# Designed miniproteins, single chains, continued (5): the designs that were tried, part 8

Each design is a single chain, and the fold is of that chain. pLDDT is the mean over its residues in the fold that is shown.

## One batch from the design tools (miniprotein)

Design m16261
Fold by ESMFold2-Fast:
Structure m16261 (fold): chain A 73 residues (1-73)
Amino acid sequence: MKLEKVVLPVYNDADIAEDKAKAAVEVAKEQGVPVLIRDGQSKDNSLEIVKKVLEENGVPYEIEKVESLEEAL
């Protein structure tokens, strides 16, 4: 599949945030595209975990704040 960006919704998913970010890294590197993080304003450290994984893997990313996960999906 051809992609322009990998969209990664993030909302209160700290337990799976690392796995979600690793999956996004794999697709982003395969397609040569950046990751767009849709931040549902998590109350935990999900966004920080995702950012760390993307940064450690050298994947460019953008963050878009959304009011809720329902608006992100």
Scores: mean pLDDT 74

Design m16262
Fold by ESMFold2-Fast:
Structure m16262 (fold): chain A 68 residues (1-68)
Amino acid sequence: SEEAEKLVETAEKLLQEGKEAEARGDLALARTLYEGSIYYAKKALELDPDNERAKKILKEAEENLAKL
């Protein structure tokens, strides 16, 4: 789905921005960005439950958020 792919791209962008915020010590911003990544990855999976990229992003964002 083209709609699902756009949601995956947004989730991936937020995950990368979250990692960048965490790397510079902005843990509050990192938390918000990881939560955003989780939100959009879950929305992508509602449209395409077998989307492996969305599953990978969701897992990584949840793991990174849990370590904050």
Scores: mean pLDDT 91

Design m16263
Fold by ESMFold2-Fast:
Structure m16263 (fold): chain A 81 residues (1-81)
Amino acid sequence: LPEINEENLKKVQTVLKLAGYLDSVTGEYNEEFKAAVKKFMADAGLPVTGELNEETLQALRAKYEAGEDGLAATIYRVLES
């Protein structure tokens, strides 16, 4: 997404890492990140595109919505922008 900066991308990658889908946080929209997004999409029953879209971010937020850590707040911020 053109609105997601490197810092916010790293926070989204950290959520995927904590969920067991990603091994490392690079701040890059690379093949490892796309693979992690695809795995999460498949498990969440979403269309498997590998694109970080609003529906995928909402699913990630729902998993961490009760937590007031910076990861949940970052996902919410990306969805609102």
Scores: mean pLDDT 69

Design m16264
Fold by ESMFold2-Fast:
Structure m16264 (fold): chain A 66 residues (1-66)
Amino acid sequence: GPISEAEILEAFGLIYLGIGNYLEKQGRYEDAADAYRKASELFDQAGNTELAEEARKKADELEKKV
């Protein structure tokens, strides 16, 4: 069947979540926070509030380290 807009947004959110995790492991906290923030916005648009809150929490925690 056709992919919904919500499914596309969630997929992009997962990509940014992965980028954020990778950058965090590299010690690139500012870039990681930006990636997690984008993931949170995409998950909110997709209606996935649980992943949006997880990504938002990660961004907030990393912004305190920069």
Scores: mean pLDDT 86

Design m16265
Fold by ESMFold2-Fast:
Formats: sequence, structure tokens, C-alpha cells
Structure m16265 (fold): chain A 111 residues (1-111)
Amino acid sequence: YEEYLNNNDLEKAIEELEKILAENPEDAKAWLLLGQAYYALKDYEKAIEAYEKAAALLTGKEKANALYLLGEAYYEMKDYEKAIEYYRKAIALDPSFELAKNNLEIAEKEL
């Protein structure tokens, strides 16, 4: 999401997404949005859980995006080895993924 939400709006979004996922646990878009909301709250462990669910349900470029977001969450946790692994997986599915390529180079410099 491009727009930054305040913490109260993020908590409300999380509640709404959890209700959606209770009824529709295979809603990959809801899992991505839940992960993004937790990432914005800096709850990277819960963001990772949600992104892993999304990645398992997605294919192709959409899966590459979920894998990239997993890399971003691991990078913020300073787990650079896992961040690199997920960026490489994203690039393998979408070789045109410039953001994943740029962030791979940045993460490799941290090692």
C-alpha cells in the first residue's frame, strides 16, 4: 500500500482482514494485506506469517511479489541471509523484478 496509515487505522484493518480470513482462509490478497498491515506496525514476525500464507496460495508474478515482501520483512529483522534467499526466489519467478534485484544487492552488502 502506498498510503501510510496511523496505528489505529492499521489495527482496524487487521481486525477486518482477520474476519475475512476466518471465512475465506484461501484469500491470498487478504493475506498480503494483513502482512502489509503488520509490516507497517513493525510486527515483522506476524508479517512473515501472513506473507508465507499468501506465497503458498499464489503463482507466477504475484508469488514473486509475496516472496519479495518476505525478503523485506527479514531484512528489517536484520536476517540478511534469509532476505537474500527470498529476493533470489522472487527474481527466479520474475527475472524483470528490478526492486528485488536492487534490494538483493543492498542485502548482500550487509554481509
Scores: mean pLDDT 87

Design m16266
Fold by ESMFold2-Fast:
Structure m16266 (fold): chain A 77 residues (1-77)
Amino acid sequence: MAEEHYERALALLADPTASDNEIAIHGARAVLEYFDQGKYDEAIKVLDELAEAARQAGRTAVAEFFENLKKIVEYEA
């Protein structure tokens, strides 16, 4: 479920032992499930929140990943 993947991504962002790849995978899964449901505004909101949280955690590569994914979602929506 999209919310479960979003919550997992946030929990991993708070975990200093979590890998950037694990965070990106769960965030991307949340976005894909919202997109499949036609919830484009929610997908964009989740991407903004994850990118900001990643920036605050010092995870620049993860933040850039979510920022780039947002551009794709905005184009398709």
Scores: mean pLDDT 83

Design m16267
Fold by ESMFold2-Fast:
Structure m16267 (fold): chain A 78 residues (1-78)
Amino acid sequence: DRVEPLIAQLSSPDPAVRRAAALELGRIGDERAIAPLAKALSDPDPAVRDAALQALLRIGGEAADRALAEIKPLPAVP
């Protein structure tokens, strides 16, 4: 199973590994990846966040849409 080791790699200390895992999970499209990818949307590395966003958009569906809704920033009040 390709999904389980890739989900583990989303927790790697190396941002390059996390980015690659997120993109590959998006290609596979398994719903088990949605919650780990949602966590990766809050990653300190912008390349990892972008990869997680792309993966969730590629997977699609109700759970992915919910995860994506949580990343949208509220406008700052002046």
Scores: mean pLDDT 76

Design m16268
Fold by ESMFold2-Fast:
Structure m16268 (fold): chain A 81 residues (1-81)
Amino acid sequence: GPPAVVLTAPASVKVGADLKITVTGATGPVTVTVYDAAGNEVAKATTTSGSVTLTLTTAGTYAIVASDGRTSAAAVVTVTA
């Protein structure tokens, strides 16, 4: 089958610490979007290298979605104070 994106993120990170995300299997630039528990977009980045570092400043549960426009993958991260 065609290649599919694979998203790797930590299960938890501290407020203000580096949230390091890696993406493999993409066929082009990957957009990484972070949503809060209410579904609001709180962060967005584009990567061509397969790595993104983001900082989240509010504790909570977040969904991370990575997409190359063809396939997508998702993970959940807990941000702790």
Scores: mean pLDDT 84

Design m16269
Fold by ESMFold2-Fast:
Structure m16269 (fold): chain A 110 residues (1-110)
Amino acid sequence: MEAEAERIRENLLGLIDAHRVARDADGLEALLEIIELVLEGKPAEEAGEVMAEAARRQARRLGLPEDEVARWAESWRVVGEALAELLRKLSEEQLRELRAEVEAALAELA
């Protein structure tokens, strides 16, 4: 369990850094909201909706037709739910560390 949690933490730190390098504020904001939902004990479906909404906004900004927007949103809903389940394997301390890293990345992009 502890070795798995540490691997998940390291992978998520890498994901946060990737979004920072890409200057993806929308992705970082979605990650922050999902981490907060997990800290609050909210169901994975709420994290799925956060990711789906972020995907809808991005797809519409790219000028995709509504059927493509819906497909992207549904794909990213599954990703958001899976991310919440991975985050549930982390301790509260590790979740707070990841939240602080996302907040720092967002501050750098401001």
Scores: mean pLDDT 84

Design m16270
Fold by ESMFold2-Fast:
Structure m16270 (fold): chain A 76 residues (1-76)
Amino acid sequence: LTPLFIKILGLLKENRKEGLSVSEIARILNQSKSTISRHLKELEEKGLVEKDKKTGRYFITDAGESIYQQYLEHLK
């Protein structure tokens, strides 16, 4: 099973210019908004995503893209 945070990073990488809201990520991944919000907070604390405070949208960072790519290469 792929960890949920890796799925979130993948979605944000695909939407790196526009970002995604908690509600959009929750809908796409069939998860609750509370579950997605908790994962996004943890990713933000690790510097892997950033929140646009004006729009509430989340964007992947260069560090987040690096971690996502490394995970895909190892498929573990």
Scores: mean pLDDT 82

Design m16271
Fold by ESMFold2-Fast:
Structure m16271 (fold): chain A 120 residues (1-120)
Amino acid sequence: MDYKELAEQYEKEGEKLRAEGKPVEATNAYIRAGLAYYQAGDYEKAIKYFEKAVELGREADPRLAARAYTLLGDVYEKMGDYEKAAKWYRKAAELARQAGDDETAQIFESRAKYYEEKAK
């Protein structure tokens, strides 16, 4: 599977959906673009599209924003940046708690604590 071509397709879809005033659908497309860039090993572009998903998702759909924060944590963990990984997992936990998903919040709080300790 050509993840780079797939990522470029989702990038264009996300920009189009954003221009059409479809923020939830655009946030999903940005998450898909980021995931495809991540699979292609392009962590810089993966971060860029997950950050776009966070910015748009926070107002449009907090659950999608929480997912994008989790994916930011996953990318930084893969890069060995445990301090930033912990930061993003903690933000995912905060949004999950605000959405009433205490189980998911506890999972990401535990993950954030693990990487905070690993960063020392």
Scores: mean pLDDT 86

Design m16272
Fold by ESMFold2-Fast:
Structure m16272 (fold): chain A 75 residues (1-75)
Amino acid sequence: MGKIIEVKTGERVPADGIVVEGKGLVDTSRAKRLDENGNVLDRLVPVEPGSKVYRGDIVVGAEPEPLKVKVTKEP
């Protein structure tokens, strides 16, 4: 089971899944980290084929475009 969806740069990942084509960065601001001064640390996560992505992540860049994601229902 798993639909393959295309996510363009600037779009939100609509469902949890695994990248099957494309390398890039996703913005995971929903799971932001803070430094000791309360500043948001790296919320940008590099992704490549085999990387997990989560619903609400924003694709900030991918090569080739669009990023292709196989939808999963993993916790």
Scores: mean pLDDT 71

Design m16273
Fold by ESMFold2-Fast:
Structure m16273 (fold): chain A 55 residues (1-55)
Amino acid sequence: SLEERIKQLEENQKKGDEEFAKRDAETKAAMDRLIKAYEESVKELQKRIEELEKN
């Protein structure tokens, strides 16, 4: 029936939303790690520049 098909589509949408939310959280965690790595690299570059300026 049409009603059964609509219910199946709603269940599929809910599963999709849950999977999207999980992936979004994983992406945010990965981005946080990248930002921290970038900040560390910038600090290392700043120290190298300072060393070059002294020479």
Scores: mean pLDDT 86

Design m16274
Fold by ESMFold2-Fast:
Structure m16274 (fold): chain A 68 residues (1-68)
Amino acid sequence: MEEAVKEFLEKFPQMSEEQARKAIESALQALKMGLTEEQAILAVKMKVPGMSEEEARFAVELAKEVLK
């Protein structure tokens, strides 16, 4: 988890640590519930309303790495 937050902020340094953590946690929860990648992206955007689709998609990608 901490490594995923760090990787997110390295790619999107304009985001806060709290926003990055919320995005990755939201994506992780959605994926653990068996939701699709697209549903996980939507969940991230709902949790962090100012986040772009690209930022949300990267959060989902990092959450998939956490689940390995």
Scores: mean pLDDT 82

Design m16275
Fold by ESMFold2-Fast:
Structure m16275 (fold): chain A 98 residues (1-98)
Amino acid sequence: SNVERLRELIAKLPDAALAAQLRADIDAALDLVKKAEEYEKQGKEREAAALRTAAALLLIGAVVDIELHERREKLDPETRKLLEEIKELLRELAKEIA
């Protein structure tokens, strides 16, 4: 799954603080999706849609965190490639859950 691939790539990041932040953002987004699914089962489609939108925005926020990190740090080509793959997967996951 995209989530499993994201966790694998994040585990390879040399910056422990960035890796921890990205894991926290993904976990928070997934918790919101789980709550949205509970609301969908109750027929609360508007509340569910709001939570899915919030989850997608958290994932896009994680992309912004990566872009800010790339602006501040001198990164080797391998790390840049990892971050590019992570950003792409975050965008795809945000699109799927929105």
Scores: mean pLDDT 90

Design m16276
Fold by ESMFold2-Fast:
Structure m16276 (fold): chain A 59 residues (1-59)
Amino acid sequence: SAARLEELIERAKGLGDAVKKAYPEATVEITRIGENVVELTITFDGETIVLRADASELP
């Protein structure tokens, strides 16, 4: 449902904000949202990392 997708987007933003707080110079982008998985692409100091999180593990 749209409501579930919006909830996952907000929770994914919370995770991205936590990463940005720990690493202020990192660029964090939500690159995929599935029904039970979220992917963030994090770029920091020339390195690119894809973080996959299960929806149940989001803040």
Scores: mean pLDDT 76

Design m16277
Fold by ESMFold2-Fast:
Structure m16277 (fold): chain A 68 residues (1-68)
Amino acid sequence: KLEELKKKIEELRKEIEKLMQEMKNTDDPSKVPSLVGRILRLIGEEIDLVLEIAKLLDEEERKKLLKE
């Protein structure tokens, strides 16, 4: 599950990079708020995944200390 969460974060980072590039290349200012909103949503998802990883790392560290 930890490896799965890491892959999801990598995918989100790639999506954020693509949207950032689209924002840099757009000549239409009316599209910018939508792109910013999508980027912020993906950043929020990344934060949630990082918190989930932190919980799993704590659990795995506890297992190491108790079983090894």
Scores: mean pLDDT 76

Design m16278
Fold by ESMFold2-Fast:
Structure m16278 (fold): chain A 66 residues (1-66)
Amino acid sequence: MEARVEELLRRIRELAERGAPVSELHALARELARVLGIRSDDDLTPRDRAILAEVGEWIARAVERE
């Protein structure tokens, strides 16, 4: 699971840096949220919340670049 989370984070960051469409970034962010949600909604760690916040920042910055 953790390796998959890191892979999705890397891919989202790479695509955001390359100016990929916001829709594509959002699709990958939804996949990341699903992977984290499958683990446990009740036991969501501070690390998981930090990861989601960081991805949200990347997407927000990509939207601003439109």
Scores: mean pLDDT 69

Design m16279
Fold by ESMFold2-Fast:
Structure m16279 (fold): chain A 97 residues (1-97)
Amino acid sequence: MLERLAEYYGISKEDIEELLKFMREVRKQLDEIDALAKTDPEKALQAIRTLRENIEKRYKELKEKHKDNPNFVKLAERLYEDVLRSLEAFEEWLRKQ
């Protein structure tokens, strides 16, 4: 349950929901890039770069909004790092196609 995740990470249920919304938006954009990669790998690579920039901007906005909540910032940072690692792996895979 979201309540248990919020307790585990030491943040509010609303904070968990905000992070889940961010992750859903990232997943949607990744699915769109995956579809694009099947027809135009070069445009897919450009879209990955654009997504990386958008994710960095959103992470900075989340960090500033929640600057008084170190537990939220730490979890957001970890999610940001995990997403960047996934984007790097996807970019490497596309370059080898």
Scores: mean pLDDT 82

Design m16281
Fold by ESMFold2-Fast:
Structure m16281 (fold): chain A 80 residues (1-80)
Amino acid sequence: SEEEKLKAEIDELEKRLSEVREQFKKNYTDEIVAELEEIADRAGELEKQASKLGNKELVMRAIGIEAEATLLLIQYFLSK
């Protein structure tokens, strides 16, 4: 179903964020910044899709990913 596909995409994005978070703790790089920006953008798209499906759990998960990626980006810019 479309909902199962969306859940799988959100699951994958959460995994990517976890990996980037570990890299971010060890080394601040332009590559990590670019990946965080991509994760935040993708999470925003998935939030809109989840909202259209009326799945509040997936909406909140997508918002959570976007918020965390954004906070890491803010931390990066403040660390300069």
Scores: mean pLDDT 85

Design m16282
Fold by ESMFold2-Fast:
Structure m16282 (fold): chain A 66 residues (1-66)
Amino acid sequence: DEFLERLKKRIKELEEEIKELKEEIKKLEEEGGDEEKIKELKLEIEELEGIIALLEAVLSFLEKKK
């Protein structure tokens, strides 16, 4: 099922994006950086984690139905 393959690929892409954002936060924290920028990046990660959770729930539902 091409839809399931695309869904898995999307989840993987979002996980990579979160990884990059976490590295950026780490650098900013190490540099004594902008607290506002760090908060913005953390909110972005939270949003992406929510999207991944939703996509994983959809994937699990579809796998259980077949």
Scores: mean pLDDT 82

Design m16283
Fold by ESMFold2-Fast:
Structure m16283 (fold): chain A 100 residues (1-100)
Amino acid sequence: MEEQKKLLEEAEKARENGDYDKAVELFQKIIEESEDPELKVRAYFLLAEIYRERGDYEKAIEALKQAMEIAKKYNVPFDIEGLKEEIEKLQKELEERRKA
């Protein structure tokens, strides 16, 4: 758990520095190795932010859906309505890009 929290901090620093490839690898590692639902929800949410910034809207939507599912299943305190709104906005942007 302590090691996973340090990985989260390192991943967030990589994202802040624009090292998205490193951030993605670290967040994926947290998702795979962590037993803490709160850390998984946070990691999925931050992965979605990176995917959105990179224009990978399908991956961003999937990551947000995973965050929402884990938050509901394990009663993690998270803004579920905000997640739903973000998913809907990304779905609309994805559909618009497919038309272009």
Scores: mean pLDDT 82

Design m16285
Fold by ESMFold2-Fast:
Structure m16285 (fold): chain A 110 residues (1-110)
Amino acid sequence: MEEGLTALKNKDYEAAIEYFTKEAEKGDAVAYNNLGLAYMKQEKYEEAIEWFEKALKIDPKFAVAWNNLGLAYMKQEKYEEAIEYYEKALEIAPEFEKAKKNLEEAKKKL
C-alpha cells in the first residue's frame, strides 16, 4: 500500500490504480477506499463512488469511506446525498473534523 500512496502523492494515478487494484483483490476495505481516491483525482466520480461503496460493504463503520463517498457526490453537485453521507461519517466518528467541515460546506450549497 505504501507504493500506491506514493504514486497518488506524485500524481501517478494510473500506477496508483494498478497497485490498489492488486491490493483490493485481497478484500481490503482500505485498498478499495484508496482506489476510489485515485479515481477522484482523475475526476471519475461515478467510478470513485463504486469503489467507496465496495469499501463500505466490507467495513460499514469505515468513517473515512463515508466522508469520501460524500465528497464524490459533492463533486457531482448532489448536495442532499453528500449531506447524508457526511452525517453517516459523523455518526461513526463524531470528532471527524474533515467530515464536519464538508457537512457545513454542503449545507451552504442548499
Scores: mean pLDDT 86

Design m16286
Fold by ESMFold2-Fast:
Structure m16286 (fold): chain A 59 residues (1-59)
Amino acid sequence: MSPDERAEELMREAVRAARAGDAERAQRLGTLAVSLAPTSEKAKELGERVGRALREAGL
C-alpha cells in the first residue's frame, strides 16, 4: 500500500473512531494519517477532516 493509500485508510479509521465517540483513537489515527500525507495540502485536508468529525461528534 502506498503512503497516500495508507494515509486515506488511517483517516477513514480516525473518522469512524470520532463518530463512535473515541476521541483518543481518532486523534492518534488522524495524527498518523497526517504524518503519512504526501503533500502539505493533503496533510491540512486530512487534519481538517478529523477535526470536523470530532467537532460533529461533540468531542
Scores: mean pLDDT 82

Design m16287
Fold by ESMFold2-Fast:
Structure m16287 (fold): chain A 60 residues (1-60)
Amino acid sequence: SMKEFIKKKLEETIKWVERRIKLLEEQASQADPATRAELEKQIAEMRDYLEKLKKKLESL
């Protein structure tokens, strides 16, 4: 069904975003201070997006 398809796609997107955050965190840990600050900003934005996706999934 359409609802099941949407749920599956949201779950896939959530897993992708979580993996992306982990990779960015690993990169940030090895980066110079300026690059680390930029990566930490991106990580924060991705975490906010992840929370919105999880709330969307819960509302279905």
Scores: mean pLDDT 87

Design m16288
Fold by ESMFold2-Fast:
Structure m16288 (fold): chain A 79 residues (1-79)
Amino acid sequence: MEALELAREAGRAAALGDLERAEELLERLRELLATASEEERKRVLLEGVEAVAETLRELGREELAAAAEERVREMRKEL
């Protein structure tokens, strides 16, 4: 659960333009995923992209949100 929560926070920070916080959270996430399985890494990446899509939609960035949402759908097919 920690990696999923961290991925959501990192995705949200990135979508909001808070690059310093996003980088901090991504570094922590990288450490947590160092021993993770490929499947686990895919799930964590999906959670992060979903958070980006949700935040972009909230911000009214409709085209970017739609692109992120399409990426989420494609990634779900690979799981």
Scores: mean pLDDT 81

Design m16289
Fold by ESMFold2-Fast:
Structure m16289 (fold): chain A 57 residues (1-57)
Amino acid sequence: SAELRQKLLAQIGRILRAIGDILDAELAGDEEAVRRAREELEREKKEFDEIVKEIDA
């Protein structure tokens, strides 16, 4: 559906933001911030997978 596709595009945006946060933390040399940003990326990837599953159903 169009609604699920819009959710997918929004989730891609959140994933890209999380990747940016990882890069910012790496540039700052903040290992704890890198860890938190990587955990956020994994949460956003899981949400992406759930949306894809709904589209494929």
Scores: mean pLDDT 85

Design m16290
Fold by ESMFold2-Fast:
Structure m16290 (fold): chain A 67 residues (1-67)
Amino acid sequence: MEEEKVENIVRAVTELAKQMIEEGYSKEEVLEMAIRAAKAAATNLGLSDEQREEVIERVKEEVEKLI
């Protein structure tokens, strides 16, 4: 299920971002790492280019709310 894969990546990367914030990483470092993690996860799960862009955009939005 396409939407489930996107949701799972967004959730997992957002949880990683929360952990990094708690560990004292800067907001810039957290955002950069979250984007890289989202790209890697989308590629590894075989998502389309459109779905990969959606995942990156949603991860940016969710992480921006945390920082």
Scores: mean pLDDT 80

Design m16291
Fold by ESMFold2-Fast:
Structure m16291 (fold): chain A 99 residues (1-99)
Amino acid sequence: SSGIGEPSLNIDEKNATQWLGAGRSYMLNEDYEKAVEYYKKAIEIDPNNAEAWLNLGEALAKLGKLEEARKYYEKAKKLAEEQGLKSLAERAKKNLEKL
């Protein structure tokens, strides 16, 4: 739920983390459509969260949407490389190679 802007400085970052965590819970329960919904909410709040883009791609791959999954893995890899997140960039690359 959309929450720009009642002001604690870190509230949007905390909210993105909460949506990301909920999305992972849906992934574990094999509710991939709900996982996609919640990961999209995370990236709406923090579009530079490379992990959210990676997890969105993984959920879409589970739904058989391999072209969309590829697009979001490429986005995650780019963001992770730009941010120096070596492990996440490697994970995105491996997921691209497995498609």
Scores: mean pLDDT 82

Design m16292
Fold by ESMFold2-Fast:
Structure m16292 (fold): chain A 55 residues (1-55)
Amino acid sequence: MKITKEELVEAAKPLIEAGFSEEQITAFLLKEMKEAGIEVSEEEVRKAVREAKKL
C-alpha cells in the first residue's frame, strides 16, 4: 500500500496543532503507517512533517 506526501502532510497537521514535536509526530506517523502495512521511510515522514510545519 502506498501513501502520498500530501496525505502525510495532512495527517501531521492535527498533531502539530496539538503541540507535538517534529520528532514525536515523525515517530507516531511512522509507527501508524507501519502498522497499517504502508511502506514509508523515516526520512519521507520527517520531510512531510517539516512541510506541514511551514503551513
Scores: mean pLDDT 79

Design m16293
Fold by ESMFold2-Fast:
Structure m16293 (fold): chain A 84 residues (1-84)
Amino acid sequence: MKVAIVGSGREGREASLEASKKGIYSFHSNVLTGIKLAKKVGADLIIAVTTNDEEIKEGEELAKKEGIKLLTARTAEEALKLAE
């Protein structure tokens, strides 16, 4: 299963740095841009690092249209645990 971690801000940046060390795809971007990039690399699962309810809702709608499973995490640590 190919996993991608996406998210902006401090927690998204931290998740991206740690994911890169583990060979996990990551995109330090807003969730919507991250979902589009994750689809291009053939991700089966996206983990979005965000606490923004509107961004979560929009991300879930886009992921459903694109046929990709989306999980949300509030912190870099939670995102990395979900990716394992």
Scores: mean pLDDT 85

Design m16294
Fold by ESMFold2-Fast:
Structure m16294 (fold): chain A 68 residues (1-68)
Amino acid sequence: MEELLRRGRERFEEMAEELDLAVRFLAAAVTLAIAKEKEKLGIELSEEEQREVEEARRLAEEVRALEA
């Protein structure tokens, strides 16, 4: 019965990592979209927003590297 628990934990950890990456990527896409709209409206990004955009861009580069 320990094999069932071990398999479940490994599966859950793999799923959690994939889901975490997907959620972070979605959040990054939303952050970039909001920043783009603010740029169109002539609104300058705050320091916090600029950090969020930089993090989002870094994640996008990481995902692109995985797809290359």
Scores: mean pLDDT 74

Design m16295
Fold by ESMFold2-Fast:
Structure m16295 (fold): chain A 64 residues (1-64)
Amino acid sequence: SMAEEFRQVGEHLEAEGERYLEKGDYKQAAEKYRQSARFYRLAGDLEKAEEMEKLAEEAEKKAA
């Protein structure tokens, strides 16, 4: 289903965000988490979308 495809994209972007976070690239981490949140919302996973938005905000604070 399209929802499953969107969820898989969200998961991939979440993993990319984690890699950037581990490297200390907070700007890229925030961008990937924002993209992940969008795809989780398209998949109907609102809880995961909010989690990703929170991770993006935390990464943005560390980038400042």
Scores: mean pLDDT 89

Design m16296
Fold by ESMFold2-Fast:
Parts: sequence; C-alpha cells; structure tokens
Structure m16296 (fold): chain A 97 residues (1-97)
Amino acid sequence: SEVEKLLKEAEALLKKAEETEDLEEQLELLEEAINLIREALKIAKPEHYPAIKKLAEKCLELALKILKKATDKELILKAIALILRCIGLLIELEMKQ
C-alpha cells in the first residue's frame, strides 16, 4: 500500500527527529514527516485513519516539546507553524469520519 509506505517513512523521520538534539534539524525532519502524513491522508481509506491520527498526534507532541525549548524567534515561529499544520491534519481526519 502506498499509504503504508508513506506512513512508514513519516514514522522513520519522526524517530530521527526525536533522537537529534539540534532544534533546527528536529523541525526540518518533523516538517518532512508532516508532509508525508498529509500526502498519505489524500489517498487514505478509512482503515488507515487510526494510523494517520496516531502519527499526527506524535508530530504535535514533538512540535510542542520543541516550542518549549526554542528561544529564538525563527525556531519559535517554525514550531508554531508545524503545530498548526498538525491540528489541521487532525481536524481534516475528524471531518472525514
């Protein structure tokens, strides 16, 4: 399944983001993961929605953790943007159910 492939790639990027100590690298990896989750959602069947929701929630949790650590304006704004994108994915999932 193309959906399963996209979600597996997103999960790998998310794990990599969790393991790095560099906030800028965390945000870049997290953005890539969110992009893959969004692509998966476009082609997903209802059976895939629980897996997409779980990954979107994990992305939101990591973005919130990054926001708590970020001190410079650029990283703060990037973290907020990714938080909003994760919330958008979760709302879109609820609208499809």
Scores: mean pLDDT 89

